# Designed miniproteins, single chains, continued (4), part 46

Each design is a single chain, and the fold is of that chain. pLDDT is the mean over its residues in the fold that is shown.

## One batch from the design tools (miniprotein)

Design m13575
Fold by ESMFold2-Fast:
Structure m13575 (fold): chain A 71 residues (1-71)
Amino acid sequence: MTDEDIERAAKSAIETNNTEGLAEFVGVSKEQVREVAKGGNPEAKEKMREKLGRMVAAGRAAAEEIARELE
């Protein structure tokens, strides 16, 4: 997962009003999520990369299963 992927995830969370949920999931503050969305805060970006990278890998497999069920 690249810095651009992490920034996109942070921006998406802000746009969908899920900033708090993402912050709690990653273990950072809402302000740090907003900083990452602007390309800043390398420490928060690293934490997001670790957490979201694992979730994306797991979610990709789960999404395939769900897509088959939902038709």
Scores: mean pLDDT 75

Design m13576
Fold by ESMFold2-Fast:
Structure m13576 (fold): chain A 75 residues (1-75)
Amino acid sequence: LDDQIRRGQDLRIQSDNLLSQGRDNAQNGSVDQVQTTLDRSTDVTRQSGNIPLVSVDTANRSSQVLRLYQQRLQQ
């Protein structure tokens, strides 16, 4: 139980950090850098899939990174 709580907290922190990186990369980085951030955000979302509340949070952040990627492609 404690391990699942700790894992969930870690995944949320990783998801928040990736969203912040995605925002920076969308403004100052390359398309490839935003895509790398999106891939990592998606992996975090997959890892959280068995933790219901965490999976919703990570999915929401991953969708925001996807939106940043799409905006960067459109320029």
Scores: mean pLDDT 79

Design m13577
Fold by ESMFold2-Fast:
Structure m13577 (fold): chain A 74 residues (1-74)
Amino acid sequence: LREEVERIIEETAARVAELVRRGDYVAASQAKQEGLDRIRELTKDLPEAEQIKILNEALKRLHEAEAAAVAEAA
């Protein structure tokens, strides 16, 4: 489970960064949401505290990747 979540975060962060660098912010937003939805589905049967922890970690890392790509593109 943690390995699957980690993989989704890494793949989503890389894709978001690539799309932002291309100037495709709509596709980047969609990729970010798709990644988060996959994590929500994967973790839905976990205790609420664990779901919140995993989603917060994912959101933080995706936000950092997006912000870094935006700064690089500017």
Scores: mean pLDDT 80

Design m13578
Fold by ESMFold2-Fast:
Structure m13578 (fold): chain A 76 residues (1-76)
Amino acid sequence: DLVSQALSHLEQAVGSRMVGDFDGADEAIRRAAELLSRSPEARELVQRLADYYSTLDDTYHRIRARVMREALRLAE
């Protein structure tokens, strides 16, 4: 499933940023963006998830939302 693979890469990016591995996070974001570029439906789903996570008041979900939005920007 393309969506599940993209979400897996996005979770890797979150984990990498949490430990200060920004290069690893950027690589995972690029991989997610490549998958998202293939499906408008997947991009819409990830956009909705990013919007939801950005409303949650904790650092982990804020990082998730940022990572998702960065991947969506690259998928354009």
Scores: mean pLDDT 86

Design m13579
Fold by ESMFold2-Fast:
Structure m13579 (fold): chain A 90 residues (1-90)
Amino acid sequence: MEELKKKLLSVIAGILRVYYEKTGNEKYKKAAEEIRKMLEDGVWPSEEKFEEYQKLAEEAIEILKDDPNPYVKFLIEKYNQVKKELEELE
């Protein structure tokens, strides 16, 4: 469970960073940097904060789903896979 949550958080950070690079929206850059710092420090976000990051990632995915970049497609596929696995455990 914890390993899947860490994987999901890492993928979310990647999605938010890519969305920032595409749009210039600083909100997504800040969220991605917060997540990366948490992962580096071994700290887990609160449930509320985790839900906030998931929502931002899903908003980003709605725009990024048509992006032909294979790395973007990989991140979206990994997000959906890990999220499904996590939901099946909870």
Scores: mean pLDDT 81

Design m13580
Fold by ESMFold2-Fast:
Structure m13580 (fold): chain A 68 residues (1-68)
Amino acid sequence: MPVTDEDAARYLKVLKEEEKKAGIKNAYSQPKDKADELEEKVLKKVPILRDASASSIAAAMLRLSVAS
């Protein structure tokens, strides 16, 4: 099921906070194991997204990016 733009915005906010805590400039440029670790931390803080597929989250983030 597609996620809302509000859910995507919250995901990005938590992701940026986790990137800052880890000292990472871009989580998506990290090796897969490090990216998965960060994603799990973000999803733990945004539990509504745990039931969404990775493609649904990516689609919502893309919509949010295009809206900018």
Scores: mean pLDDT 62

Design m13581
Fold by ESMFold2-Fast:
Structure m13581 (fold): chain A 96 residues (1-96)
Amino acid sequence: MEKEEKARKLKEEGERLLKEALRLMKEADKAYEEGRLEEAKELLREAIRKAEEAARLFEEALKLEPDNLEIEINLALARMVLSVSKLMLERVEKEL
C-alpha cells in the first residue's frame, strides 16, 4: 500500500512532465518550421529537461512496481521524446 501510493505519485508527476515535454517539442517543431530558430532552441532545451525528469520519475516508479505495463510504456515514451528532442536541437544548432 505505501509502495503503491509512492509509485502512483511518481507516475502522476512523470505523466505531467511528459505531457509538458511533448507540448514543448511540438511548439519547437512549429517554431523551427517558421524559421524561429532561437525560440525552437529554447523550447527544445526545456523539453529535454522535462523529458529527462519524467524518465527519472518513471524509473523510480518502475523499481517500486516492476511489472506495471503503464509505467513501462510511459518510460519508453519519455526516453523517445528525450532522444527526438536532442536530435531536433542538434538540427536547430547546425542552422544557427
Scores: mean pLDDT 88

Design m13582
Fold by ESMFold2-Fast:
Structure m13582 (fold): chain A 140 residues (1-140)
Amino acid sequence: EKEELLAALHDPDPAVRVQAAKKLGELGYKEAVPELARLLSDPDPQVRVAALNALRKLGEHAVAAVPEIEKALFDPDPEVQRAAVRTLGGLAVIDPEAALPALKKALSNPNPQVQTLVAFTIYQLELEGHTEQARELRLA
């Protein structure tokens, strides 16, 4: 089943790739992290969004994909940019040392929606008691 899902990430149909990425994230299959990071370069923006959401669900195991997720902050598709901010926000709660530098780069993004999502991420970090991480983002 898991090997079949990994193979489905290479399917010619983007809808199949989306469903495979979602299922791997739901299963918590951490061994899929390298393949999900590869999907961040997929030609279909919906596949890139699904990969980001799957990496977010994998939590601490997705820290190795932070460099690829950081590139997605500058994706031409605004939904991919939004998914990247949300994924890094989740990782900043888990491993702030790995994810905060990437989130600070999102503050340089000219897209107002990305800036709003970073502000919302700061707010969520404060609500969850991560006040030091929130302060670091505010000072950037």
Scores: mean pLDDT 83

Design m13583
Fold by ESMFold2-Fast:
Structure m13583 (fold): chain A 92 residues (1-92)
Amino acid sequence: SERLERLEKELEELLREQDERARELAPEAQALAAQEMTPEEKVEAVREFLRRVGVSDEEIELRERGIEAIRAGDDERFLEILEELVRLLREK
């Protein structure tokens, strides 16, 4: 729990600018959510939105791997992925 709490705090600080940008783009996100799209079009639209927020393709891949770890119930893998994400964000 302490390891997760530390990683969450570091991510909150590192992602602050992305969170502010996402807030600015919230009307576009709401319009996107209201559109009828295929699942494939929705995935592409989400990835494009994340790029506009300033999320790199490497960050997107790490987030996708994190979701897969959660689906698998692999808490240790999830924490490793969060540590990789923190490292990536620090090296920007």
Scores: mean pLDDT 73

Design m13584
Fold by ESMFold2-Fast:
Structure m13584 (fold): chain A 70 residues (1-70)
Amino acid sequence: MIEELVDKIREIAEKKAKENPEYAKGYLTGADYLRARLLYPDVPEPILVLSEKQRKAFEEAVKIGEELLK
């Protein structure tokens, strides 16, 4: 179920954020972005303001979520 996958992705993102606080915004934003895309595909994409490290964390979180959807 999509909700269960979203919760799992969020949990992983929160754990990674606690381990690497400087990347926290990236992981959490990535989880939130994927949730929005899965539940509300017709809603315009949010404008994201992330540092280079946060963007890398964002991409990692999204990739984990996409792999769980396969």
Scores: mean pLDDT 74

Design m13585
Fold by ESMFold2-Fast:
Structure m13585 (fold): chain A 98 residues (1-98)
Amino acid sequence: SERQERLNRVLDEFDAEFREEGEELERRWREIEEYGASEEERREIEDRAFELYRRYLERRLEAGLAERERVELALELVRLDREDPEKAEKLVAELAKL
């Protein structure tokens, strides 16, 4: 569906962001391995790696929440289909947003 294609595009975009930052961090790790570094410099890069991974997980969780919200809206639409057409129309608009 068009909604799934839009979601996949959003996921591809943040994966690209993670990949770019990850490649920079990998280059820095290789430089440290080749030329050496102080314990403070190693700790800085480790801290950056943890921060990048945390941000990546937060983005993944947000994407999972969006997917869950899409399912919850679809379930609510099915439930309201018997009782209130106006509420059903509102949920269709919200689902189209995803």
Scores: mean pLDDT 61

Design m13586
Fold by ESMFold2-Fast:
Structure m13586 (fold): chain A 86 residues (1-86)
Amino acid sequence: DKKKKIEEFEKALEEQIAAALKKHSPLTDNQKGMYYLLLGKFEEAKKYVDEETFKKAKEIHEKLQKELESNKEKFADEYLALKKEE
């Protein structure tokens, strides 16, 4: 059930980020690129950021993703605790 909780948390987070961006008109190309990098959409991000920034951000994203993977259980628990208080 741990994997399912993490997937639900990730989906909810993606939905909130997408909703927030849709509400705010329009982002600069650099901001769009950073958004796609955060979502792991590297092909889309390449259209908006330079090659050097893309390479660095991809390396940082991979490191962050490994760190998030180890902490996903903690974040999922925190999210569920907040939802339980509602």
Scores: mean pLDDT 64

Design m13587
Fold by ESMFold2-Fast:
Structure m13587 (fold): chain A 100 residues (1-100)
Amino acid sequence: MMTDFQKKMFEKMGELVDEAIKILKKKDPATAEELEKLKKKFEEAVKNDDIETALEIGGKMTNLIDATARRLNDQELMDLAIEIGALVVGLRALQVADEK
């Protein structure tokens, strides 16, 4: 079952993704739309306590933002991708510990 700490980490991840979407709506609207679709699936997984699916989608969102940041040479998007990626890694470590 999801802990309050895990829930807060997922909420922070969603906030960082929203910041990336805001930037991408101005610079790459097609990627913004793709990221919004991934975010909706992510929020659904979190709501259903499907931590594994939420982490998989989190990784996909991180990779999309990172790839786009490199293409656009956008440091703010790159910093967001790094922070989201760190949250995915942290949540994955907690999930592995919970499976013991």
Scores: mean pLDDT 84

Design m13588
Fold by ESMFold2-Fast:
Structure m13588 (fold): chain A 99 residues (1-99)
Amino acid sequence: MKEELENEIIEGMVLIGVGVLNASPDKPLSDAQIQDEINFLKNLFDLAKKVKNKDVQIYALETIIKELERLISQATNPSIKQQAQQLKKEVQEELEKLK
């Protein structure tokens, strides 16, 4: 019972996070805004790994990858671009584990 409720809360938090990404304006971002978005995506990825529902987990990971691809294309700072590329690699590796 306690673990089931905890899993439902984590799943709900991940779906809210995905909703925030989809609601964000499609505007050009500064490198500082890209860094903030990368930090948000790192936290969302940590929550997504805890999701027990495979379909929800896959959806969240795919959404994170799409957003990271957008951030990588917009990043002008090499360090920020490298952080986004590294996170994308980690998210892709986690997605590949889901059969």
Scores: mean pLDDT 82

Design m13589
Fold by ESMFold2-Fast:
Structure m13589 (fold): chain A 67 residues (1-67)
Amino acid sequence: ATTYKVSFTEETPIFNATTGEVYVGKSFTVTGDIEIRVYPDGIGVLTNRDTGAQYVFDATKATVTQL
């Protein structure tokens, strides 16, 4: 499976829409079949299609790197 790192220019709240948890960090990693959708308002939604997990974050501060 492919691993992706989402990195932020500053500490940023990340909403786990699957669990309802909010955490603040400079990066997170996800492994699997990953879809990232960025909306015109700058909101990013990352979906792991293998697990159904979804994360919501400020995409204007984000860089995505394949590991």
Scores: mean pLDDT 84

Design m13590
Fold by ESMFold2-Fast:
Structure m13590 (fold): chain A 62 residues (1-62)
Amino acid sequence: ALEARTFDTAEAAQAWLATLPADARVTVYGEAGVRRADSPAAAVAQVPGLGAGPYLVVAEVP
C-alpha cells in the first residue's frame, strides 16, 4: 500500500518514519531534492540533507 504525508519540519517527518515497518520503501521530497530509501531508518538519516520543509514523504508499505 502507498501512504503519503506532508510535514512542516524534519523532526515531524522523522517521527512518522520511525512508526513505519522496517521493510517499507520510502521517498522523501524536500526543498533541496528527492531521496529514495529501502527502509525508514535510511530515510530518517536523509531528511536533514533535503533542506527546509515542507517535506512530502511517500511510503510503500508491504
Scores: mean pLDDT 83

Design m13591
Fold by ESMFold2-Fast:
Structure m13591 (fold): chain A 81 residues (1-81)
Amino acid sequence: PATIDLRRKPGESAGATLKRVLETLKEMVDQGLYTLAAAGRELATVGRSLGLPEEVVEAVARAVEAGDFEAAKAILDAAEA
């Protein structure tokens, strides 16, 4: 499987980290390296490890599984406001 940097960078919020992972996973899905279901599962795992609320993690994963990466970004932006 493809390897990505899932670690939170210094000065980065949990939501900012997950947005960075989301952009990388979107590119991997576009290249056929990940399915939407696998990308959603990976984002849920990372979001939980970063301490994001379960409702935010579930909403983001559901949006990614539906192929709606813009909705996933909007959910993370709202969670960071």
Scores: mean pLDDT 76

Design m13592
Fold by ESMFold2-Fast:
Structure m13592 (fold): chain A 100 residues (1-100)
Amino acid sequence: SVLKEFEELVEKGIEAFEKGNYKEAKEYFEKALKLLEEGDIPEEYKELALPRLLYMLGLSYEKLKNYEEAIKVYEELIENYDENDPFVIEAKKKLEELKK
């Protein structure tokens, strides 16, 4: 049930993001992140889910023009995850654009 709640929060976040409701998207992704950190979810699943979730959260901050928060999330993603992860690669590109 905790895993299902996490998946529903991520799906609602993506739906809100696609509709341009970036504040709502951010709030759903923040709730999903908190549930992932505090919930009874297997560590292996957390490691797989976190890069995508952090990238979506970073994008949501960026769309809200909260560039400092976006930078922090992208830096966390780059620092803590595999350099060949697609979301890490995209975060590096975003960071280069935002630091200019």
Scores: mean pLDDT 86

Design m13593
Fold by ESMFold2-Fast:
Structure m13593 (fold): chain A 78 residues (1-78)
Amino acid sequence: DWVREKARAEGIALAEALGAEAARARLEELEAELEAKLAEAKAAGLGYNEEGERFRRLVLEALREGIEEAARAAEAAA
C-alpha cells in the first residue's frame, strides 16, 4: 500500500515543515478543492468517476493521518 504510506509520509513532512495547525489548514484547502471539482463535474453532466473520487479521498485521508501522527508526537515531546 505504497500510496497510503507515501501520502502519510508527506503529511508528516508537511506538519514538520509548517506546524500542525498550518498543515491542517492546507489539508482543508485541498479537501475543499476536491469537493469543488467534483461538484463542477457533476453539474456539467460529466460521467462520475467513483474510483477516482475514492482514490483522491484515500490520499487526503492518509495525509491527515500523517499530519495528526506528527502533531501527537510533537505534543508528547513537549
Scores: mean pLDDT 76

Design m13594
Fold by ESMFold2-Fast:
Structure m13594 (fold): chain A 86 residues (1-86)
Amino acid sequence: MSEEELIKKALETLEETKKAIEAKDKREVILQTGSLSLLALAHPDKEVSDKLLETANAVERAVQAGDYAGALKTLDEAKEFLEKKL
């Protein structure tokens, strides 16, 4: 998988995470953030890897705290960052 393919897959995972948050499906959010963490570990760019791990951890913490608005904001910021890396 290329670096560009990893970023595109991360963007798809962010969109699925957003849908899970909007549905208030905490289990699905955890599964999607787990997928983001795996994509982060596979990515050779440390800046991208660190951003994906930060996003996964921040979204999980926000959702566990009931801060769905904060979780959505974190996903939007991550999406903007990743789109600039394509």
Scores: mean pLDDT 85

Design m13595
Fold by ESMFold2-Fast:
Structure m13595 (fold): chain A 100 residues (1-100)
Amino acid sequence: MEEFAEYANKASELVVESMKLAKKKLEEVKKNGTKEEQEKAEEEYKKVREKVVESLGYVASGMLYVAYGRLYGDESDIEKGLEYVKKGLEIAEKTLEELK
């Protein structure tokens, strides 16, 4: 159960780092890029935002499964919640790796 909080926190930290890096890249292109480069950078930024939402969606779903599993004493919901949080973390890690 302690692992759940650690994975959720790490996923949150990684998505924040990804958004900061993606925003910095977009801002640099907006200052120095052509119209075509700006449009491409905005599309790439949108894709990063979509991956961040997907990662956070898995983390949120995992939190709900763990909460319901604890309330109803259902161990399978708790395990499913942990798997969802791990999936959110995996998406967050891959998103940041692709931006570096």
Scores: mean pLDDT 83

Design m13596
Fold by ESMFold2-Fast:
Structure m13596 (fold): chain A 75 residues (1-75)
Amino acid sequence: MPSAEEILEKLKEGIRNGTLSFEEALELAQAVLALDPSLRQDVLYHLGTLKLSPEQAKELVALLTNPGPFVEVEL
């Protein structure tokens, strides 16, 4: 099982290389926060580098307050 830090590194690389969509980045971010909520600030910083629509910005705000009780991500 990958660690939260390993998933965060995958998120960083995917955003940097343009290999992840916002939806995929959001799913990885939720997985990181489910495993280790102390990484929240770093996750939000990397998601914030993406160009966000108003709808995507609302999803980011939801992650700031509560990532949700359940998340399913295939990594």
Scores: mean pLDDT 69

Design m13597
Fold by ESMFold2-Fast:
Structure m13597 (fold): chain A 76 residues (1-76)
Amino acid sequence: SMEAKRKELFARADQWYQEWVDFLNDTSYSKEEKLKALDLAIDHLKQMIAQSTGLLKEALQYLLQQLEKLKAKFEE
């Protein structure tokens, strides 16, 4: 169903967000390395959004908003 597909896509977006939270808390990497990696991920995500439609686009846009908020907090 469409509802089940939406739930799966948003759950996957939440998983990818949590992986980024975990990476940003990893003391093995410098703040500069973390910011560079996150910037590349955000750029790739914007490119994917431009090429996507429907439920996938909605889930990717949600993930982008969450990663941009995460970046802003991390830069503080």
Scores: mean pLDDT 88

Design m13598
Fold by ESMFold2-Fast:
Structure m13598 (fold): chain A 105 residues (1-105)
Amino acid sequence: DRRAALQAALAEAFRAADLNGDGVVTLEEVRTLAARVGEYNPALQTVLNAMLLAHGAAPLPDDGVVTRADVLALQEAIKAPVVDGVLDEEMQRGILTFLQVYGEP
């Protein structure tokens, strides 16, 4: 449930930003959402920042737009404990802390 809740939250964030319904969202809109969440939930902001950093370390689309495929890749990356140097130990701890607080005990 904790992973499902995080995946649902990420999907909702992308749906909220995707006004055209084309499944495409800009990276800056994701950053804006992370900043808004941080006003109320620092742990969630930490996880969102870690996901943004993980995505930023990966090759970005030519126009800097985040697609649905990129969202799925980020969701898969956060499931893995180690992602080829993209998620360092601090980011893993941040993600695990968030999942523990907002997911299962």
Scores: mean pLDDT 49

Design m13599
Fold by ESMFold2-Fast:
Structure m13599 (fold): chain A 101 residues (1-101)
Amino acid sequence: MDRRLKEAEATVAAATEQIDAAVENPSYSQQTIDSIGQALAASGKTLSDLYYQLGDAASIEKVRQLLAEGSQKLADLGNQQGQQALQAGAQYVEDLYNKTK
């Protein structure tokens, strides 16, 4: 578990940095930004599943916030596919968080 958790955390952090870089650098193609958004959504779901297994509700909520913020950033860039993936990811994580209550 520990190694998988660290790898998932690193993947989410890297994808988040890439979205932030895309907001600052309009040289990124829409296809590339959408792919980054989809990768963040997938890794965020994986990370939230691991936190759920550990009983870490607070960390699940932080992942939900991260995906929601990413969705808004991609919306502002006009990247609808990446935005929809992150929005669906945030909903998945919210449903998971509600199961901890």
Scores: mean pLDDT 83

Design m13600
Fold by ESMFold2-Fast:
Structure m13600 (fold): chain A 71 residues (1-71)
Amino acid sequence: SRWGTAWAVFRELDADGAGRVSTAAFRAALLARGLSDAEVDEIIAAADRDGDGYITHAEFLAALAEEQARL
């Protein structure tokens, strides 16, 4: 799934355990995985709740849980 790909990418970018990933790095990595700009924008809009240009591990898991609840 798109969200499965996003989770894999988030874990790769957060490999050092900082607990946060820049939205720019996340967008670039998702596009490299073959997602469209529209799909990436949907994922980032759901995950970057503060709009501060970073996605925390907690924000990402919350967004993923909401998408799983919708399916």
Scores: mean pLDDT 77

Design m13601
Fold by ESMFold2-Fast:
Structure m13601 (fold): chain A 80 residues (1-80)
Amino acid sequence: SMEGVIELVRWTALLAGLELAVKYNDQAELEETLRGIEEMVKELKERHPDFAKKVQEALKLPLEEMIKRLREIYLEYARS
């Protein structure tokens, strides 16, 4: 569906932004990207509750573990 494609593109951009922000120690970009992820989770809670729950749980992890877990969740979502 078009909605699924838009969500996948948005998720890809957010993860790329997160990884770049961490690589370059850009705190402002990190905070903005995390806000984008939280907004996406809020939008997906009704349509994809399991995905949203996994992302919310990942956001509670330490930064390095969070990024690794978010990548795993993204790959699961992209393959579904």
Scores: mean pLDDT 79

Design m13602
Fold by ESMFold2-Fast:
Structure m13602 (fold): chain A 88 residues (1-88)
Amino acid sequence: MAAKEEVLELMETDPEGALEILQLASTVVTAYEAGKLELAERNRELLAETAEEKGLLALAEFVRTAPLEEAVKKLKELSELLRKKFLE
C-alpha cells in the first residue's frame, strides 16, 4: 500500500513528522473506538491535511475517501507498525 511506503520513507527523512502522523492517526482511532464520531471525523480531516503538507498524497487521499470504519482499521495497523519501528 503506497500510504505505508510514504510514511516509512518519512520516518527516515523526517522522524518528527512521522511521529506527528502517528499521534494524529492514534487520535482518530481512539476517538472512533470511544464512539466520538464527530471528533474522529475532525481529526481525520486534520490527519489528511497534515499528510498532504508532508507530501504523503496517497495517505491523504485514502484518509479522505475511504469509509470511516475502513480508514480507522488501516490507521490502527499503521499506528502499530510505526510504534514498533520507533522502538527499534
Scores: mean pLDDT 83

Design m13603
Fold by ESMFold2-Fast:
Structure m13603 (fold): chain A 55 residues (1-55)
Amino acid sequence: MEIEKKLAEIEQLNERALKLMEESGVPQENIDIARKVMEIQRQRELEKAKAELEE
């Protein structure tokens, strides 16, 4: 399904973005917040996808 591929791409981009932030000297507190936001968004996308597919 397209959703699985999209989620995998988002995960890879998010991981790369977090690494780039760490290398750029962004404060750890901000990186931790970004990680939590990304996890919430991922969970929300999964819930939406499941609700729509299992209609």
Scores: mean pLDDT 76

Design m13604
Fold by ESMFold2-Fast:
Structure m13604 (fold): chain A 93 residues (1-93)
Amino acid sequence: ELDALLEELLRRGLITPEEAERLRRLAEDLSPEAQEEIVRILAPVAERGAAGDAEAAELTRRLTAVLMRLVAEHYGLDEEERAALERTLAHLA
């Protein structure tokens, strides 16, 4: 799922190839620092969505859902950890 969404973002020119490669590496780590870096890379796409780019909005929504699932599965998140992740990813929604 993540790779398919990154390829779609690349095809539409919403991220660079370097950003896509970095996102793939960050998605393998998913540390709090990696999560913050993912948000920083995706912030311009989320801002375009908020400004009325329906495609950027849809891809941001789908990518946020995939990242939430990956972090929850990877760490077996408890309630506090899930709340912290939701606050971090709120910048993308």
Scores: mean pLDDT 74

Design m13605
Fold by ESMFold2-Fast:
Structure m13605 (fold): chain A 98 residues (1-98)
Amino acid sequence: MVEVRVEVPAEAEAGSTVDVTVRWSGVAPGRYVVRVTATNLETGKTVTAVRHVEPGETSATVSLTLPKEPGRYRVRAELVDAETGELLGSAETEFEVK
């Protein structure tokens, strides 16, 4: 079973750039895409960033520039096979943006 974990700051400022760390296990070394989406739960506004990872990596840090709207955001991290586009695993967390 593929496990994905996502780590975000406890708080962030609206419109700032945050580092989202994604970790995974249970997959063979290969080429993957880490896709991170932050969604404002009040407005539905989303921002997405992606990072390609090299064989043997088990974590990636993705820099994400937040929308200028404060509120509670959901961050979804997805591990996607770079060749097939198959979603292998995902994780979600929430944090406060001021």
Scores: mean pLDDT 85

Design m13606
Fold by ESMFold2-Fast:
Order: sequence, then structure tokens, then C-alpha cells
Structure m13606 (fold): chain A 102 residues (1-102)
Amino acid sequence: SALDASLAAEVRRALEEILKDVEPLLTPEQLEILREVLEMIEAGKSEEEIIKFLQEKGFSEKEAREIVKTLKLAIGAYILGMRELYEEKVEELVELLKRAEE
């Protein structure tokens, strides 16, 4: 539907903006993990598939769930124009991605 197509386009824009905003704050390895998660979200992968992927990358189940939750909140805040909440969640996402890398 037109509504579904519009929402998909807004999600894609949110994912692109998140990647752009975090790129200078992450290592190449952290950025690649984020890029793969964003691609999974765009492809319509389940939360459980994304959590499993993050666990394979060295995150605990708790950390993986927190990353997914924070990312969803950042996407929603961006789409709704909630700039302050978006910036808060992007900062939280960066800190989460920095914690579990060896």
C-alpha cells in the first residue's frame, strides 16, 4: 500500500541518518556490525535473527537486546521528528556498540 511504501522510505532514511551520525564515532569493526544490523532491519529480519547475529559478533544476549531496543527507539524518534530523543538514543547506541568489542 501507499502507507507501507511511505513507512519503508522513512525507515530507510532513518537508517541512513543513523549510520551517517555514528560513522565518525565508531571503529571500522563496530561500524561494519552496525551496517549489517541496519541491512537486516531494512530486509525485514526478525528481532531474534538480529539478536543472534549480534551474539555471533561477541555481544551478550542482554547487550544484543539493548542494542536492538535502542536502535528501534532511534528509528521511531527520527520518523516522528523527536530530535532530542533521537540524539539521546544515537549516543546510547554508540556506547553499547563500544562495550562488547574485543
Scores: mean pLDDT 84

Design m13607
Fold by ESMFold2-Fast:
Structure m13607 (fold): chain A 62 residues (1-62)
Amino acid sequence: MQDQLALQQAEERGDKALELVKKLFKKIREEEGLPLDMSLKELVDKIGDLELSKKIAELLAK
């Protein structure tokens, strides 16, 4: 049994999910004209905005 292979696949999926989340945050920053070096906390605060939540949902649906 290759437990390491299962863990590697889970990590690869996690890395891809992280990349997708980073891409979503980049799109949110571009749409709002926010600084590229904005902290994750500031982005999370912005995500609390209903308009940004809609944009995230649209990006995930695409």
Scores: mean pLDDT 62

Design m13608
Fold by ESMFold2-Fast:
Structure m13608 (fold): chain A 91 residues (1-91)
Amino acid sequence: SMEKKQKIEELLKQAALHMSRFVTTGDKQDLKKALDLLEEVLKLAIELGDKELLKDLLATYKSMLTMAKDLGDEETIKRIEEMIKRIEEEL
């Protein structure tokens, strides 16, 4: 639906802002907020059957996994690995 597509665009913009802040400041809370927003995007992408968006999210989560591993944030690593697994099950 158009409403869900507009929601995805807004969530992706907000996630990008938090990722930009995280890269600039190293604030782990911005990484967590980006993940929360991207989890909502994942749910909407699955509901829409948007496989291209799921592939884009997979690439984004793999990039974020590298960042989380560099930080040693075991909770964030686990969250991202669960998101990756969910996407791979849908593709």
Scores: mean pLDDT 87

